# Designs tried in a protein design run: designed miniproteins, single chains, continued (4). Part 36

Each design is a single chain, and the fold is of that chain. pLDDT is the mean over its residues in the fold that is shown.

## One batch from the design tools (miniprotein)

Design m13229
Fold by ESMFold2-Fast:
Structure m13229 (fold): chain A 125 residues (1-125)
Amino acid sequence: NDRDENGRTPLHEAARAGDLARVRALLATPGVDVDARDKFGATALHLAVANLDLRDPANREIVDLLLANFSDAVAELNAQDKFGETALHLAGRLGTGEVRDAKVSYLLSHGADPSIVDKYGRTAL
């Protein structure tokens, strides 16, 4: 759970990079803080959804592993960063067509709340 200058843990960086093997190894480490937030209020889930194409099964497995390791998966899925953005906001804003639709559908199927507004009063869609 050591943090870099952006407040990111190794889990943040592995999730952002799509490194499934490293995500799996880190989640097997006793005392890993899956819910850790960087200096922007982002969790590893925020970074995975922002940066990964969820049409790839390996990238979906990263998100599945993160959700399975949260103490309250729905609460952490709906966690807001410093901009008030949830993972669903990032999914709706980052990507077009099939990439966006795959992210949105995946998150909604796991209990993402589309009614949450960011600090600008915007919903995810």
Scores: mean pLDDT 81

Design m13230
Fold by ESMFold2-Fast:
Structure m13230 (fold): chain A 95 residues (1-95)
Amino acid sequence: TPTLEQQIKTYDDYMDILGDIYGEALKIASDETVDKVVDIISDGTKKAIDLLNNNEPFEKIKQVMIDTLEQLLKTLPNLPQDVKDKVLNFINYLK
């Protein structure tokens, strides 16, 4: 079972990865695709916060993180390989 400190670190790492994805999307993607990325990040963040506020198990919060990141990878097939590897490594860490 992860400690509260480990849960906070996981959330911080997740937010950093979302920032990296958004930053790369701004460089490589169309405005329409950037809008989709913003919607995916917004929806995923709202779901995670709602679960946190309702004291749901951290496993459910991790699943929202995984689903959000997998959707972002599908939306941005042309992400740089180092960013893709970082995202995939984090998804595997969450599982």
Scores: mean pLDDT 86

Design m13231
Fold by ESMFold2-Fast:
Structure m13231 (fold): chain A 71 residues (1-71)
Amino acid sequence: GMTEEEIEKLVEDLKENYGLDEEQVKIVRELLLKQKNNEKPKKENVEKYKILVMVEKGLANEEEAKKIVKE
């Protein structure tokens, strides 16, 4: 799983490159922490969080993000 340091680094990277607000950062952090308890690879986690960021920015819908996060 991801360490807390890896989670914070990914959150900061997404904030810097995608302009996430504090609420979006909180959502991404919570999803990374949930994924830490599963055996899914880091690359899959990154793609899920990118989709969530796109949903929050209005570039994708919430249903698609929920499907990706659940699977």
Scores: mean pLDDT 59

Design m13232
Fold by ESMFold2-Fast:
Structure m13232 (fold): chain A 85 residues (1-85)
Amino acid sequence: MKAYVIRVEVEREGTVDGQPQRQSFTEDLVVYAETVEEAIELAREIAERRGLKVTSLEFVREANPEEAEEAKENHELLEEALAEE
């Protein structure tokens, strides 16, 4: 597996003064995956678990060693989340 940095545009629905509000912003995610395609899917799953909808993919690149350490932690957290009921 390789660590990847993925920049995505995400949307969140919240409420302000009891009215639904749609917010859009950019998130950088670091994920540990075997392929770029798998990294993109994992990034979407992480965003979805945070209550965010991925609207576009801006870029994907291989992580540096410091980012790779962060990606390993995120991968372990995702595995725990998937295993739990």
Scores: mean pLDDT 71

Design m13233
Fold by ESMFold2-Fast:
Structure m13233 (fold): chain A 62 residues (1-62)
Amino acid sequence: DTYLKAARAIREGLERGLPEEMIIGGVSATYGISEEALRAGLEALRRGASIEEAAEIIRRVE
């Protein structure tokens, strides 16, 4: 599932302390998902959402 892979990549970037724009740009380039959808997933993860919840949010916004 591409959205699960994207959500995991966002969480890994956040755990490594990467800047938001670097995470969003890199994941967007890798999976072809819109930056808007990825930002929604990133904000959910920051609020304590699971990877599965973040992936569903990315899918719904895309």
Scores: mean pLDDT 87

Design m13234
Fold by ESMFold2-Fast:
Structure m13234 (fold): chain A 70 residues (1-70)
Amino acid sequence: STEEIVAGVDWLLEQGRSQGVDPSLIDRLERAKQRFLADPDDPEARAELLRAAGEVQSAMQARIDEQRAA
């Protein structure tokens, strides 16, 4: 549902900011969220939201891996 998608994105935004993910990736995800909310049925908006969320998730995982390697 739209509510579940938004909740997941909001969690990623909060965790990404707290973990020091690149602000440009956070800004991209925030813009993608706003586009999705404007038209949840737009497949391009949905695809961009998934890509932006995936980039934040990947960045968070990379930071965890770096901390463990150090």
Scores: mean pLDDT 84

Design m13235
Fold by ESMFold2-Fast:
Structure m13235 (fold): chain A 64 residues (1-64)
Amino acid sequence: MSELVQIGEDIVAEYADDPLEMVRRMVEAGVPGTAAVEVGTALSNEGWSVEEAKAVLRKVFEQL
């Protein structure tokens, strides 16, 4: 797993209750804004878990 994906997953776990701050922290860490926003959207949807949001992050990085 790339170091940046791991950093992104750690940010998701820490800031899951504040998607806007999570997106900001991800962008500051070097995560592409498109990936950060997609994960933030997933966490804002009712029924999505932190693990599901981390899966979205991994999938987006595989497509970049």
Scores: mean pLDDT 73

Design m13236
Fold by ESMFold2-Fast:
Structure m13236 (fold): chain A 94 residues (1-94)
Amino acid sequence: DEEALRREAARLVGVSLAELSRREREMVQEGEELYQKLKDDPDPTHQQIYELVQQLEAEVGKDEAYRLLLGMFRGSPSDEEVRQGLQQQLDALR
């Protein structure tokens, strides 16, 4: 499950699994900071992203959810693609 989620995150972000793993701790911290900023953001897409991260946290834990969030923002050209990527991750876990 964790390994499958890591491989899927690497594919969506467009980086190698080894590179993703190396940055894991840094991405968790930065992802948590990003998540906190999204919580109070009135933008509808950012609110949808916030809700998706809450659902991912329930499935895979907070560290994995924050890492996925940051990876999507770094690898995606738009906020809508971040939302779509996170939804795809959540659907893959269901």
Scores: mean pLDDT 77

Design m13237
Fold by ESMFold2-Fast:
Structure m13237 (fold): chain A 88 residues (1-88)
Amino acid sequence: SAAAAQQQALDDRIAASIAQQKDRDVAYYSKISQEHADLVAEFYDMLQDPALVAQNLDRAEQLANEVLAKDAEIKAKQKALEELLKAL
């Protein structure tokens, strides 16, 4: 029937929209997780050289703040995914 064809077309559009959002969210989560890992690695590499830290206190503070900011971004994304799971 025409009504069944319209419902199928709507269901297909919803499924495609969900798949596109999943791809975007997975890509974004992967990106911010990698950025956090890179910042954590840079911070620890700096801490291995006390002379480098002493010469670059502003950079050490900046890296620490960037690590904390990325951690907060990751946690916000995790919370959003948990709320989606609860809505199922």
Scores: mean pLDDT 80

Design m13238
Fold by ESMFold2-Fast:
Structure m13238 (fold): chain A 95 residues (1-95)
Amino acid sequence: AEAGRAAGEGGLAGGHAAVLGSSGEGLPAAIGGALAGIGGLFDGEHIPGAEGDRRAGRAALGAGEAALRGATSELGRAGGEAALAAGRAGLAAGA
């Protein structure tokens, strides 16, 4: 459950970073996205809620993919990559 929430937070932050990155801003959002993604990765390793982790992981992966496609700057890409990492961690933990 906690790992799933962390993965969801990573996806949300990644999406936000992409929007800010597209507008030419995004340093705080990109950092927030990266931190959320790292948090999701760590929580996924510690919290064994397999089904929730897999679902949250898929959601974060989709959000990260969307963020990367919409990003026009390195800041937005960093947020998207963090969300992808959180998503993969959630899927791996839920396997």
Scores: mean pLDDT 60

Design m13239
Fold by ESMFold2-Fast:
Structure m13239 (fold): chain A 80 residues (1-80)
Amino acid sequence: MLLEAEVGPDPEPFVDLVYELGGRILAVDGKPLENPTKEEAIEALKKSLTRRVLVEVPEDGIEKLRAHPNVVSLRVLGPV
């Protein structure tokens, strides 16, 4: 599933959860990332102006991400 999220000022726990769920970060602030490692995704978000991310995650992981305290907003865009 493809999601758009806005993340709070400490993005590391959110990125950790995405990767634990078998997901990946696809873009930060509308700029695509090519197969980022967890560390590269965290760094991109720390340098982000808006902390808006495009993420891919298994469908069963959506509610865990939605419940995460660092998530300001989350939209489901659909299947990849």
Scores: mean pLDDT 80

Design m13240
Fold by ESMFold2-Fast:
Structure m13240 (fold): chain A 75 residues (1-75)
Amino acid sequence: SAEREALIEEFVAEVEKEKKLSPEQVKLLRDLLRRYLAHLSLAELREALGRIKAALNKLPKVTDEHLRILVGHAV
Protein backbone atom coordinates (compact mmCIF):
# COMPACT_ATOMS: atom_id res chain seq x y z
CA SER A 1 0.00 0.00 0.00
CA ALA A 2 1.05 3.63 -0.46
CA GLU A 3 0.96 4.19 3.34
CA ARG A 4 3.21 1.15 3.94
CA GLU A 5 5.73 2.31 1.31
CA ALA A 6 5.71 5.86 2.77
CA LEU A 7 6.45 4.44 6.26
CA ILE A 8 9.33 2.34 4.92
CA GLU A 9 10.80 5.22 2.87
CA GLU A 10 10.60 7.70 5.78
CA PHE A 11 12.26 5.14 8.09
CA VAL A 12 15.02 4.39 5.53
CA ALA A 13 15.67 8.12 4.94
CA GLU A 14 15.93 8.79 8.70
CA VAL A 15 18.33 5.86 9.31
CA GLU A 16 20.43 6.85 6.23
CA LYS A 17 20.84 10.39 7.60
CA GLU A 18 21.45 9.47 11.26
CA LYS A 19 23.76 6.44 10.67
CA LYS A 20 25.32 7.70 7.41
CA LEU A 21 24.47 4.58 5.43
CA SER A 22 26.04 3.96 2.01
CA PRO A 23 23.73 3.74 -1.06
CA GLU A 24 24.25 -0.04 -0.99
CA GLN A 25 23.21 -0.22 2.70
CA VAL A 26 20.12 1.93 1.95
CA LYS A 27 19.12 -0.52 -0.81
CA LEU A 28 19.79 -3.51 1.49
CA LEU A 29 17.71 -2.01 4.33
CA ARG A 30 14.81 -1.21 1.96
CA ASP A 31 14.91 -4.75 0.47
CA LEU A 32 15.05 -6.38 3.94
CA LEU A 33 12.13 -4.32 5.28
CA ARG A 34 9.94 -5.04 2.23
CA ARG A 35 10.81 -8.75 2.29
CA TYR A 36 10.77 -9.67 6.00
CA LEU A 37 8.05 -7.28 7.26
CA ALA A 38 5.62 -7.77 4.32
CA HIS A 39 3.31 -10.04 6.39
CA LEU A 40 2.85 -7.50 9.21
CA SER A 41 -0.21 -5.26 9.56
CA LEU A 42 0.38 -1.50 9.33
CA ALA A 43 0.26 -1.20 13.16
CA GLU A 44 2.68 -4.14 13.60
CA LEU A 45 4.99 -2.57 10.98
CA ARG A 46 5.08 0.71 12.97
CA GLU A 47 6.00 -1.22 16.14
CA ALA A 48 8.66 -3.31 14.33
CA LEU A 49 10.24 -0.18 12.79
CA GLY A 50 10.32 1.40 16.28
CA ARG A 51 12.15 -1.65 17.69
CA ILE A 52 14.65 -1.66 14.80
CA LYS A 53 15.32 2.08 15.27
CA ALA A 54 15.86 1.66 19.05
CA ALA A 55 18.35 -1.17 18.40
CA LEU A 56 20.20 0.78 15.66
CA ASN A 57 20.46 3.82 17.98
CA LYS A 58 22.51 1.69 20.44
CA LEU A 59 25.13 0.96 17.74
CA PRO A 60 27.96 3.49 17.14
CA LYS A 61 28.38 2.10 13.59
CA VAL A 62 26.00 0.01 11.45
CA THR A 63 27.25 -2.91 9.33
CA ASP A 64 25.33 -4.91 6.68
CA GLU A 65 25.18 -7.84 9.15
CA HIS A 66 23.57 -5.57 11.79
CA LEU A 67 20.86 -4.62 9.26
CA ARG A 68 20.18 -8.29 8.42
CA ILE A 69 20.02 -9.41 12.08
CA LEU A 70 17.92 -6.50 13.36
CA VAL A 71 15.31 -6.66 10.56
CA GLY A 72 15.17 -10.48 10.79
CA HIS A 73 14.69 -10.41 14.58
CA ALA A 74 11.92 -7.75 14.31
CA VAL A 75 9.71 -10.58 12.97
Scores: mean pLDDT 85

Design m13241
Fold by ESMFold2-Fast:
Structure m13241 (fold): chain A 50 residues (1-50)
Amino acid sequence: SPEERLRRLKRLLVNAGLIPDEQTADAMTKDELADFLGLSRATLTRAITG
């Protein structure tokens, strides 16, 4: 599901040390995550939905 893929992406960013902890990652909105990655919300949505 898109929500599962988004969760996995957040976990990967925490494990890579790009986000400090899982609580911070889980609190991030889709828009905040897209901005953090330098992507548009639409691009992030397409990436997690396929």
Scores: mean pLDDT 79

Design m13242
Fold by ESMFold2-Fast:
Structure m13242 (fold): chain A 68 residues (1-68)
Amino acid sequence: SLEAKLEEARRLAREMAEYMLAQGRPVEEVKESARNFVRAWGEAEALPEEAVEELIRELEAYIEELAA
């Protein structure tokens, strides 16, 4: 389902972001990596662009809060 594919992408992107931040990578680099990952995932899984962009906004906010 769409929800299951979005949840899988969200989980993987969050794990990646947490790992990168723990290694001291810049917040901007982590956000760029998350955006690239989710867009590539959305293209491969034929997800609606609106859902992909919403997930990206959610992840960017998550990364900013986690890095604060």
Scores: mean pLDDT 88

Design m13243
Fold by ESMFold2-Fast:
Structure m13243 (fold): chain A 110 residues (1-110)
Amino acid sequence: SISDMLPVEVIEIAKKVVNKSDKSNEEKLTEYLKELGLEHLKETYVEILRRLEKGDFSPVEREADVLAYGFPLFTFLAETKDPKYYEVIERTLPFIPEPFSTLISRVLYN
């Protein structure tokens, strides 16, 4: 379970999964969620990913939504190093509590 994981372990899992060049971002996200024990959130996270990839930021406009899925999702997005996610990550960082906000920022800019 993610509740039993240190933040650094979540980041290392994201890095490992994202570096698989033969998979789509949706397939990578699915594998990442499985490794975190969050398979029950797969449908929700994949829908959010698809909307963000189309420039629809509605899933992350409310602080409550960001808090519900923030650290695992934005760690994954930051690890992709894909410029299309930079704006959404920077918009949501103020809603993410410390130390998670700082950790996501370090992943994005490292």
Scores: mean pLDDT 78

Design m13244
Fold by ESMFold2-Fast:
Structure m13244 (fold): chain A 68 residues (1-68)
Amino acid sequence: SAELQKLINRRIGLELRIIGLEFEIDLLKRTQPDDPAAQAKIAALQAEIAALKKEIAEIDAQIKKLEA
């Protein structure tokens, strides 16, 4: 259905955003391992990833309900 496709497309967009944030975390860990400002930014990026993963879980629940 069109509604199911919209949820799938949104889920893909969130997954791509998580990949980008994980790349930024890895870069900060490699280039600035002992910088307190970089450590604070890593913590903020990890919190954003956690929020995005929660949104994906809510979308996954909606998809399962529509497929039932």
Scores: mean pLDDT 89

Design m13245
Fold by ESMFold2-Fast:
Structure m13245 (fold): chain A 60 residues (1-60)
Amino acid sequence: MPPALSDEETEAIRELAKKAGVSTTAVTDVAERLGLTAQQLKDIAKDPEKTKKIREQALA
């Protein structure tokens, strides 16, 4: 069953992927592994240090 992501989740994933320089699929995979909510993804996207950690997790 495809996950029914909210518009907020989808937008947060796209913004974080753009800022981290990785694919939306990679951000989704990291979010699944770390149990991140849409709000946490938005907060991470506002913090360059946290965004860098997501990029490192996505590329590892």
Scores: mean pLDDT 76

Design m13246
Fold by ESMFold2-Fast:
Structure m13246 (fold): chain A 73 residues (1-73)
Amino acid sequence: PLRSGLIERGLSPETAERIEEMVKTAARSDEEYERLVKAVIELLNSLEPDASEAFARTKIAGVIADIILEELK
């Protein structure tokens, strides 16, 4: 599940839950949810190994927001 993956990658349980809620709220279908999950994971993989949790949260939120705005057009 998305939440477990986010926690494994260094995010707190609270932050992971919030991101999962944002993605579920934005997703209108299983396909959309899968697309958003891939974008979040891809972003985390692109960050430096020593990136702070706060930095990662900010970047993830930005990517999710951009994808949501693009899909809502």
Scores: mean pLDDT 67

Design m13247
Fold by ESMFold2-Fast:
Structure m13247 (fold): chain A 85 residues (1-85)
Amino acid sequence: MLKTITSISYEKVDEETVEITIEGGGEAAEELAERIVETARSRGLEASYERVSDRVVRVTIRGDGEKAEELAELIVKLVKDAKSL
């Protein structure tokens, strides 16, 4: 059973919006997306996630584009190094 994040990336879509794409098996991608949304909201950003496919979840962070991008970059770095938020 796959429970591991296989890839994570982010893209700045516009001045106020950043998207994080999470690829993983089982509940791992969705659990991570939920933690990202909670973290972004606790920092005053608007955030939501959507399951795109069985293995892909997309998190959208909106607000201050610089603040959203810094958070996305930190999360991607932490997940690549530690497999968790």
Scores: mean pLDDT 77

Design m13248
Fold by ESMFold2-Fast:
Structure m13248 (fold): chain A 70 residues (1-70)
Amino acid sequence: SRPVVDLRVYRLPDGTFAATLVAYDPALAAQAQAIRADVHGAATLDALRAALAAAERRYDVDVRYTVVDL
């Protein structure tokens, strides 16, 4: 099975996104941080989903996330 990167994603009141890392393989720490940073670049939920799907393919990982509205 593929390594898992777990994120908590926040949808902020201004429409921007932020994320915290919940769990990841320590050998993939740099990749996990890059995936977290990619969340901040997303302008919409569709763009967020596309960016995370692209990261799963690029790093051969499963990205698991929850979305919390703030």
Scores: mean pLDDT 84

Design m13249
Fold by ESMFold2-Fast:
Structure m13249 (fold): chain A 81 residues (1-81)
Amino acid sequence: MREARMVEAAQRAREILADYDASGKSKEEIAREVAEALGLDEEEKEAAVEVATTGKFDPENPTVGDVVGLVVRNWLAKRGL
């Protein structure tokens, strides 16, 4: 189910980010690298980049990429990036 996949992706994204070196990387590069590490497809990677940089997504029908983008966006905010 999409819901179970979104929860798993969010948890795994947080695990990746806990030991992630963001030095010299843009928000787009960070979002793409996290999505790639999770094995997301190209469409889901682009959604993760869009949400990580803009915060915009459909809250009534979120995708796995949107959820990963939100995790990256929240992580960047906590680091002052």
Scores: mean pLDDT 81

Design m13250
Fold by ESMFold2-Fast:
Structure m13250 (fold): chain A 116 residues (1-116)
Amino acid sequence: KEEELEELERLLERAREAIRRAQRLIERVRTDSSLSLAERRRLLLEAEMEVGVAMVAAAVVIVVGKKYAEKYKESDPEFAEKFKEAVKEAQRIQDEAAAVLKEVAALRAEVAAEEA
């Protein structure tokens, strides 16, 4: 149960870091006027891939975390609450990932307009 919680916490950490990397890539596309159109497209693709990593990790935490919260709710309520908190964190990461994908889509539209 401690090992399972640590695994979900590692997945959340991985997801958070992937979102931070995606945000740094987006910030560079917005602020670095020296980037070519091809470089901006590459960075936006990398940002989308990082969001994908975060979404997959969050989905695993939601599914597995709900299962363990249910399993331990009577035998170990304190651990059940920790798994529920991990699920809430993963749901917040999914919301952040969706927002980042909208930013990527908007920037891709700007790059396409500059190419036309």
Scores: mean pLDDT 89

Design m13251
Fold by ESMFold2-Fast:
Structure m13251 (fold): chain A 90 residues (1-90)
Amino acid sequence: MSGEEAARKAIELAKRVERDGSDIESYKEGIKYVGIAEKKGDSRGAGEAGRELTRVALRHPEAGLSAVTPVQREVAEELRKIGDEFQASL
């Protein structure tokens, strides 16, 4: 599949989770397709889909949806380090 196709699939899965917040398997599949989109070079689509999945997860904390995968932890840690370096330069 293309990166754009994978990003579109991730967004479809995010909409499914928005309708059923207990569908953690669709959430996990969505995260997988975000990774595929990024790997295939569709960074814009991957970013959009990732934001939608994060938004849905934050709206359904009671459903036990976890946005904290090893990949998301790595990205969050990298972003935190960039923020810390920026703060240190001020």
Scores: mean pLDDT 66

Design m13252
Fold by ESMFold2-Fast:
Structure m13252 (fold): chain A 67 residues (1-67)
Amino acid sequence: SELDLLKRILAKELEELGVPVDLSKLSDAQFLELMERVREASKIPDEEEKKKAIREVAEEFLKEHGI
């Protein structure tokens, strides 16, 4: 499915930011919530601040869901 492909793409991007994770363990609803949080963080104009915000958002979300 398209969601499975997006989970793989986001997992690779997060791995490059230092957050290795298997997003296939998330439900579709949880994944869409993570995508929304990442999308909001990606609006930061400064590249380094954006990378830090995406990393922090992802780490906190995964911690909240026991991953």
Scores: mean pLDDT 83

Design m13253
Fold by ESMFold2-Fast:
Structure m13253 (fold): chain A 80 residues (1-80)
Amino acid sequence: MNSAEIARKIAEEFIKLVKEGKYEEAIKKAEAMASEATGKPVSFSGKPTETEMKATQAYLEHALKGDVAAGQAAGEAILK
């Protein structure tokens, strides 16, 4: 479905931005995606740390390949 394709593209853009060290642009993309998904403006109340951004990127890379369990493990290892 179109919404799933849009979500995948935004996840791929988020991964790319985090890898490039563009954390503010990555946050902006995530907020835009959440706003589109909920139909209302969404902004994160706290600025995610670099560690949290890297953990999210690792999770999404594995999840997009269909391995959610490996993604969770990679994210948790970065956050710990």
Scores: mean pLDDT 72

Design m13254
Fold by ESMFold2-Fast:
Structure m13254 (fold): chain A 88 residues (1-88)
Amino acid sequence: ERLELLKKELEEVYKDLKKKYGQKVADLAVQAATTALQLLLQGRPEEAEQVIQDAYDLAKKKYGQKAAEAVKKAVKEFIKRAGEILSS
C-alpha cells in the first residue's frame, strides 16, 4: 500500500526531471532513487547514501555539475520522504 504510493511519486519525479534536464538524467535519478528506496526498506541507509553518491559522481562526469546537483537533490528529497514513511 505505502510502497505503491511511493512508486507513483517516483513516476512524478521522473516526469519532472525529464522535462527539466532530459531523459538520460531522469533515468539515472530514478534508478538511484529506486535502489535507495529498496535499501531503505531493508534497513540499509548507509548503502542507500552510497548509491546516491555514485549517481552524483556519474552524472557529474557524463552530464556536468548542474545535472549532478539535480540528480542528488531529487534522489535525496525522495529518499527522505521514504524514510519518514518507514519510521512511522
Scores: mean pLDDT 81

Design m13255
Fold by ESMFold2-Fast:
Structure m13255 (fold): chain A 67 residues (1-67)
Amino acid sequence: SDIDLARELAKRFGVSEISALLAIYYLKVLGLSPEEAAERLIEMGPVYGIDLSREEALRLAEAVAER
């Protein structure tokens, strides 16, 4: 499930479950590329009380894309 994937990714990358869920949403529901999803995570992160570097956001997005 997406929740189980989000927990796995949050643990692996040291990010919040909300960050992982947003990455899953952008890539799997909206069909964005990893680069586009990373941009959205950077832009929307502060709205959800999270702050990711570009490198962290891209690594997370690429990991979602591989699933």
Scores: mean pLDDT 82

Design m13256
Fold by ESMFold2-Fast:
Structure m13256 (fold): chain A 91 residues (1-91)
Amino acid sequence: SAAAEKKRKEEIEKKVKEAQEELDKVRKLLEDGRLMSFPVSSEIIGGLQRSVDLLSQALTAPEEQRDKLVEEGEKLFEEAKKLFEKVGRGE
């Protein structure tokens, strides 16, 4: 339905916003010298950027490709977020 399609796009827009906010947060911590593991910082930033790119592509993609792009983007977001949280806790 049109309502279900609208809801799905709103969910994807929220995911894009969440991924972008985490990316901005990690970038700021790196710039402030508060995230000191350079190879891991690069991996986190790269993962979050790819997540933002894939989720943003999903908003304009045909329905058949949208779910795959969302799945790939969410996977990259969760992997990068988990790594960021582990580093932030000194683990």
Scores: mean pLDDT 81

Design m13257
Fold by ESMFold2-Fast:
Structure m13257 (fold): chain A 93 residues (1-93)
Amino acid sequence: DKAFEKLLKEGLLTEKAVENLKKEGFSEKEVEDLGKLLSKLPESEKKEVIEGLESEEFDRIDFYLLMSTYGYLIGDEETAKEAVKKIEELAKE
């Protein structure tokens, strides 16, 4: 929960996004990686990610799709590749 508190205080997340992320059970590391991604994004792209996280239809795959899409956009290939691997693992379940 420390990562969520930090991102809320920094204005990088909304309470609705935090509620959705907690519902899906993301790890502290995944929330920290999201925070790093958001801090590097231009304002318009940041808004798109937050709107995705706030969606009523938001699920675990959507999180990793956002992390891969915007990870590649900012040149963070490691974060993007980790997210793609998680999507592949979830698609087999």
Scores: mean pLDDT 83

Design m13258
Fold by ESMFold2-Fast:
Structure m13258 (fold): chain A 82 residues (1-82)
Amino acid sequence: DPEKIAEEVRLAAVEAYNKNKDKLSEEDIEYLAKIAQEILRLVLAGKLDEAIALAEKAIAETKNEAVKEILQAMLDKIKEAK
């Protein structure tokens, strides 16, 4: 169920965000919001491989460890759903 997977991914992102929010700049939050929305859009469309690829690319490109942790939490949930 893509909607259930998307909700689990969203909840993982929110939990990781709450643990790391003091380590995020406004620019980091804006970037994270954009990438998280696109990941969730792909999950809702049933495109799990594309969602994984996007999350892995974003993790590789970011220099902020807190952003990496949040994206990794999302990635782990998508991989669990496969």
Scores: mean pLDDT 88

Design m13259
Fold by ESMFold2-Fast:
Structure m13259 (fold): chain A 66 residues (1-66)
Amino acid sequence: EELELALLEYKKQLAEAIAKQLAEKYNAYSYEVEQIDENTFKITLYTPEGTKTFLLDLEKQTLTEL
């Protein structure tokens, strides 16, 4: 239904917003967001100190550095 499509799009926008905030926090010059499943996103930050990778789980509301 229409509400399910809106919820999926909202989750993607939320993941992108979190990735942008993390990029600013870690002074990343670039970042990537990859959707793994409906609630799980992989965030990769490219920083002057190297690559940082995070797993964002919106169902558990957790952010884990890999």
Scores: mean pLDDT 79

Design m13260
Fold by ESMFold2-Fast:
Structure m13260 (fold): chain A 110 residues (1-110)
Amino acid sequence: SSHEEKLVERVSEALKALLEKEGITNLKVEVSVYTDPVTGVRSIEVTITNLKTGKKVTLRFSPNALVPRDQLNAVLDLQADVAELSEEERAVVRKLADVVLAIVEESLAE
């Protein structure tokens, strides 16, 4: 499998484990490779669904570079408002994003 496919597998397992550890039952996480239709650039796409509302947070991470946390936090806050997440659910989404960044950072160090 490609580098991006291996990252998707690692991220998917880690995020599901975090939700189980935190006892979160109302959030669903899906991880895939996203290909930009204009540039052809591939990203790791994480979709977090609020099962109470059906609304979604969608985040995209580079498989070969780290996104500044300030930019990520701004996107998270905007998406969380649209998805109608509580403050507790927003905190969990930030933890999920931190796990993704840690896995990407570890992969770049390998």
Scores: mean pLDDT 79

Design m13261
Fold by ESMFold2-Fast:
Structure m13261 (fold): chain A 96 residues (1-96)
Amino acid sequence: SKEEELRKFLLSLGASEEEAEILLGLLRVLQALPPDASPEEARAALVAYLQREFGFSEERARALVDRLEAVALELQDAPGEELTKALIEVLRETLA
């Protein structure tokens, strides 16, 4: 499946199993949103997901989502591998 291929790709870039599961979960949430969802609705859905599935506080979940969004915007024109490595690093720092 595409999810299994993406999981293997994340692990090949140095993600842990936990880091890969969180990133795949966030991607699933984004893919399940309606096409007309606002950026605020997308952020709220990601925050709710982190709280429900991984036990994050609202503050910690919001901080992670904000950091992931900032990195994605900064690296929007970068190669996919560089963007993916940066997202893994943000998650790793947040989990420490």
Scores: mean pLDDT 86

Design m13262
Fold by ESMFold2-Fast:
Structure m13262 (fold): chain A 67 residues (1-67)
Amino acid sequence: MSAEQRRRLASAIALVLHELQLPDASVEKVQAVLDAFDLDEAERALVLEAVRRAGVNVPLAEEALAR
C-alpha cells in the first residue's frame, strides 16, 4: 500500500468514525463518505475492522459497508 493510499484510508476511517458518533448518523451518510474516498473491498474491510475496534455503532457500519 502506497503512502497516499494509507493517508486516504486513514482519512476515510477518521471521517466514518466521526459520522458514526453523531446523533443523526445514518447508512446513507456513511456510504457517502466511503464513496468520496473510492475505497476498494479490501480497504472497506479495514474501515470495518477499525470501527469494530473503536466499538462505535458497529451494526450501522456493517450495513453501510454491505454493498
Scores: mean pLDDT 81

Design m13263
Fold by ESMFold2-Fast:
Structure m13263 (fold): chain A 86 residues (1-86)
Amino acid sequence: SPPRQEPVFNSLEEEKEYLEKRKEEIEKRIEELEKEIAELRKQVAANPDDQELKDKLIEKEIELSLARMELAIVKLKLKKLEEKEK
């Protein structure tokens, strides 16, 4: 069987704490990726024929897009939990 990646929660509070932590981790990753992409863009501009730099930039831009999608999902889950607490 594929590994179960989603934890089982005993309370809404435990689920909220997990999602808040996950949100913080993703937000930090996005900030790091944005800094790396900014630096790679400068390097590509200085070395327009360097295919390895261009490939690294594309890979990091894909990682950023995926991280932003993960953040959106976590934010939606948190919003849904807050609506249940009201």
Scores: mean pLDDT 84

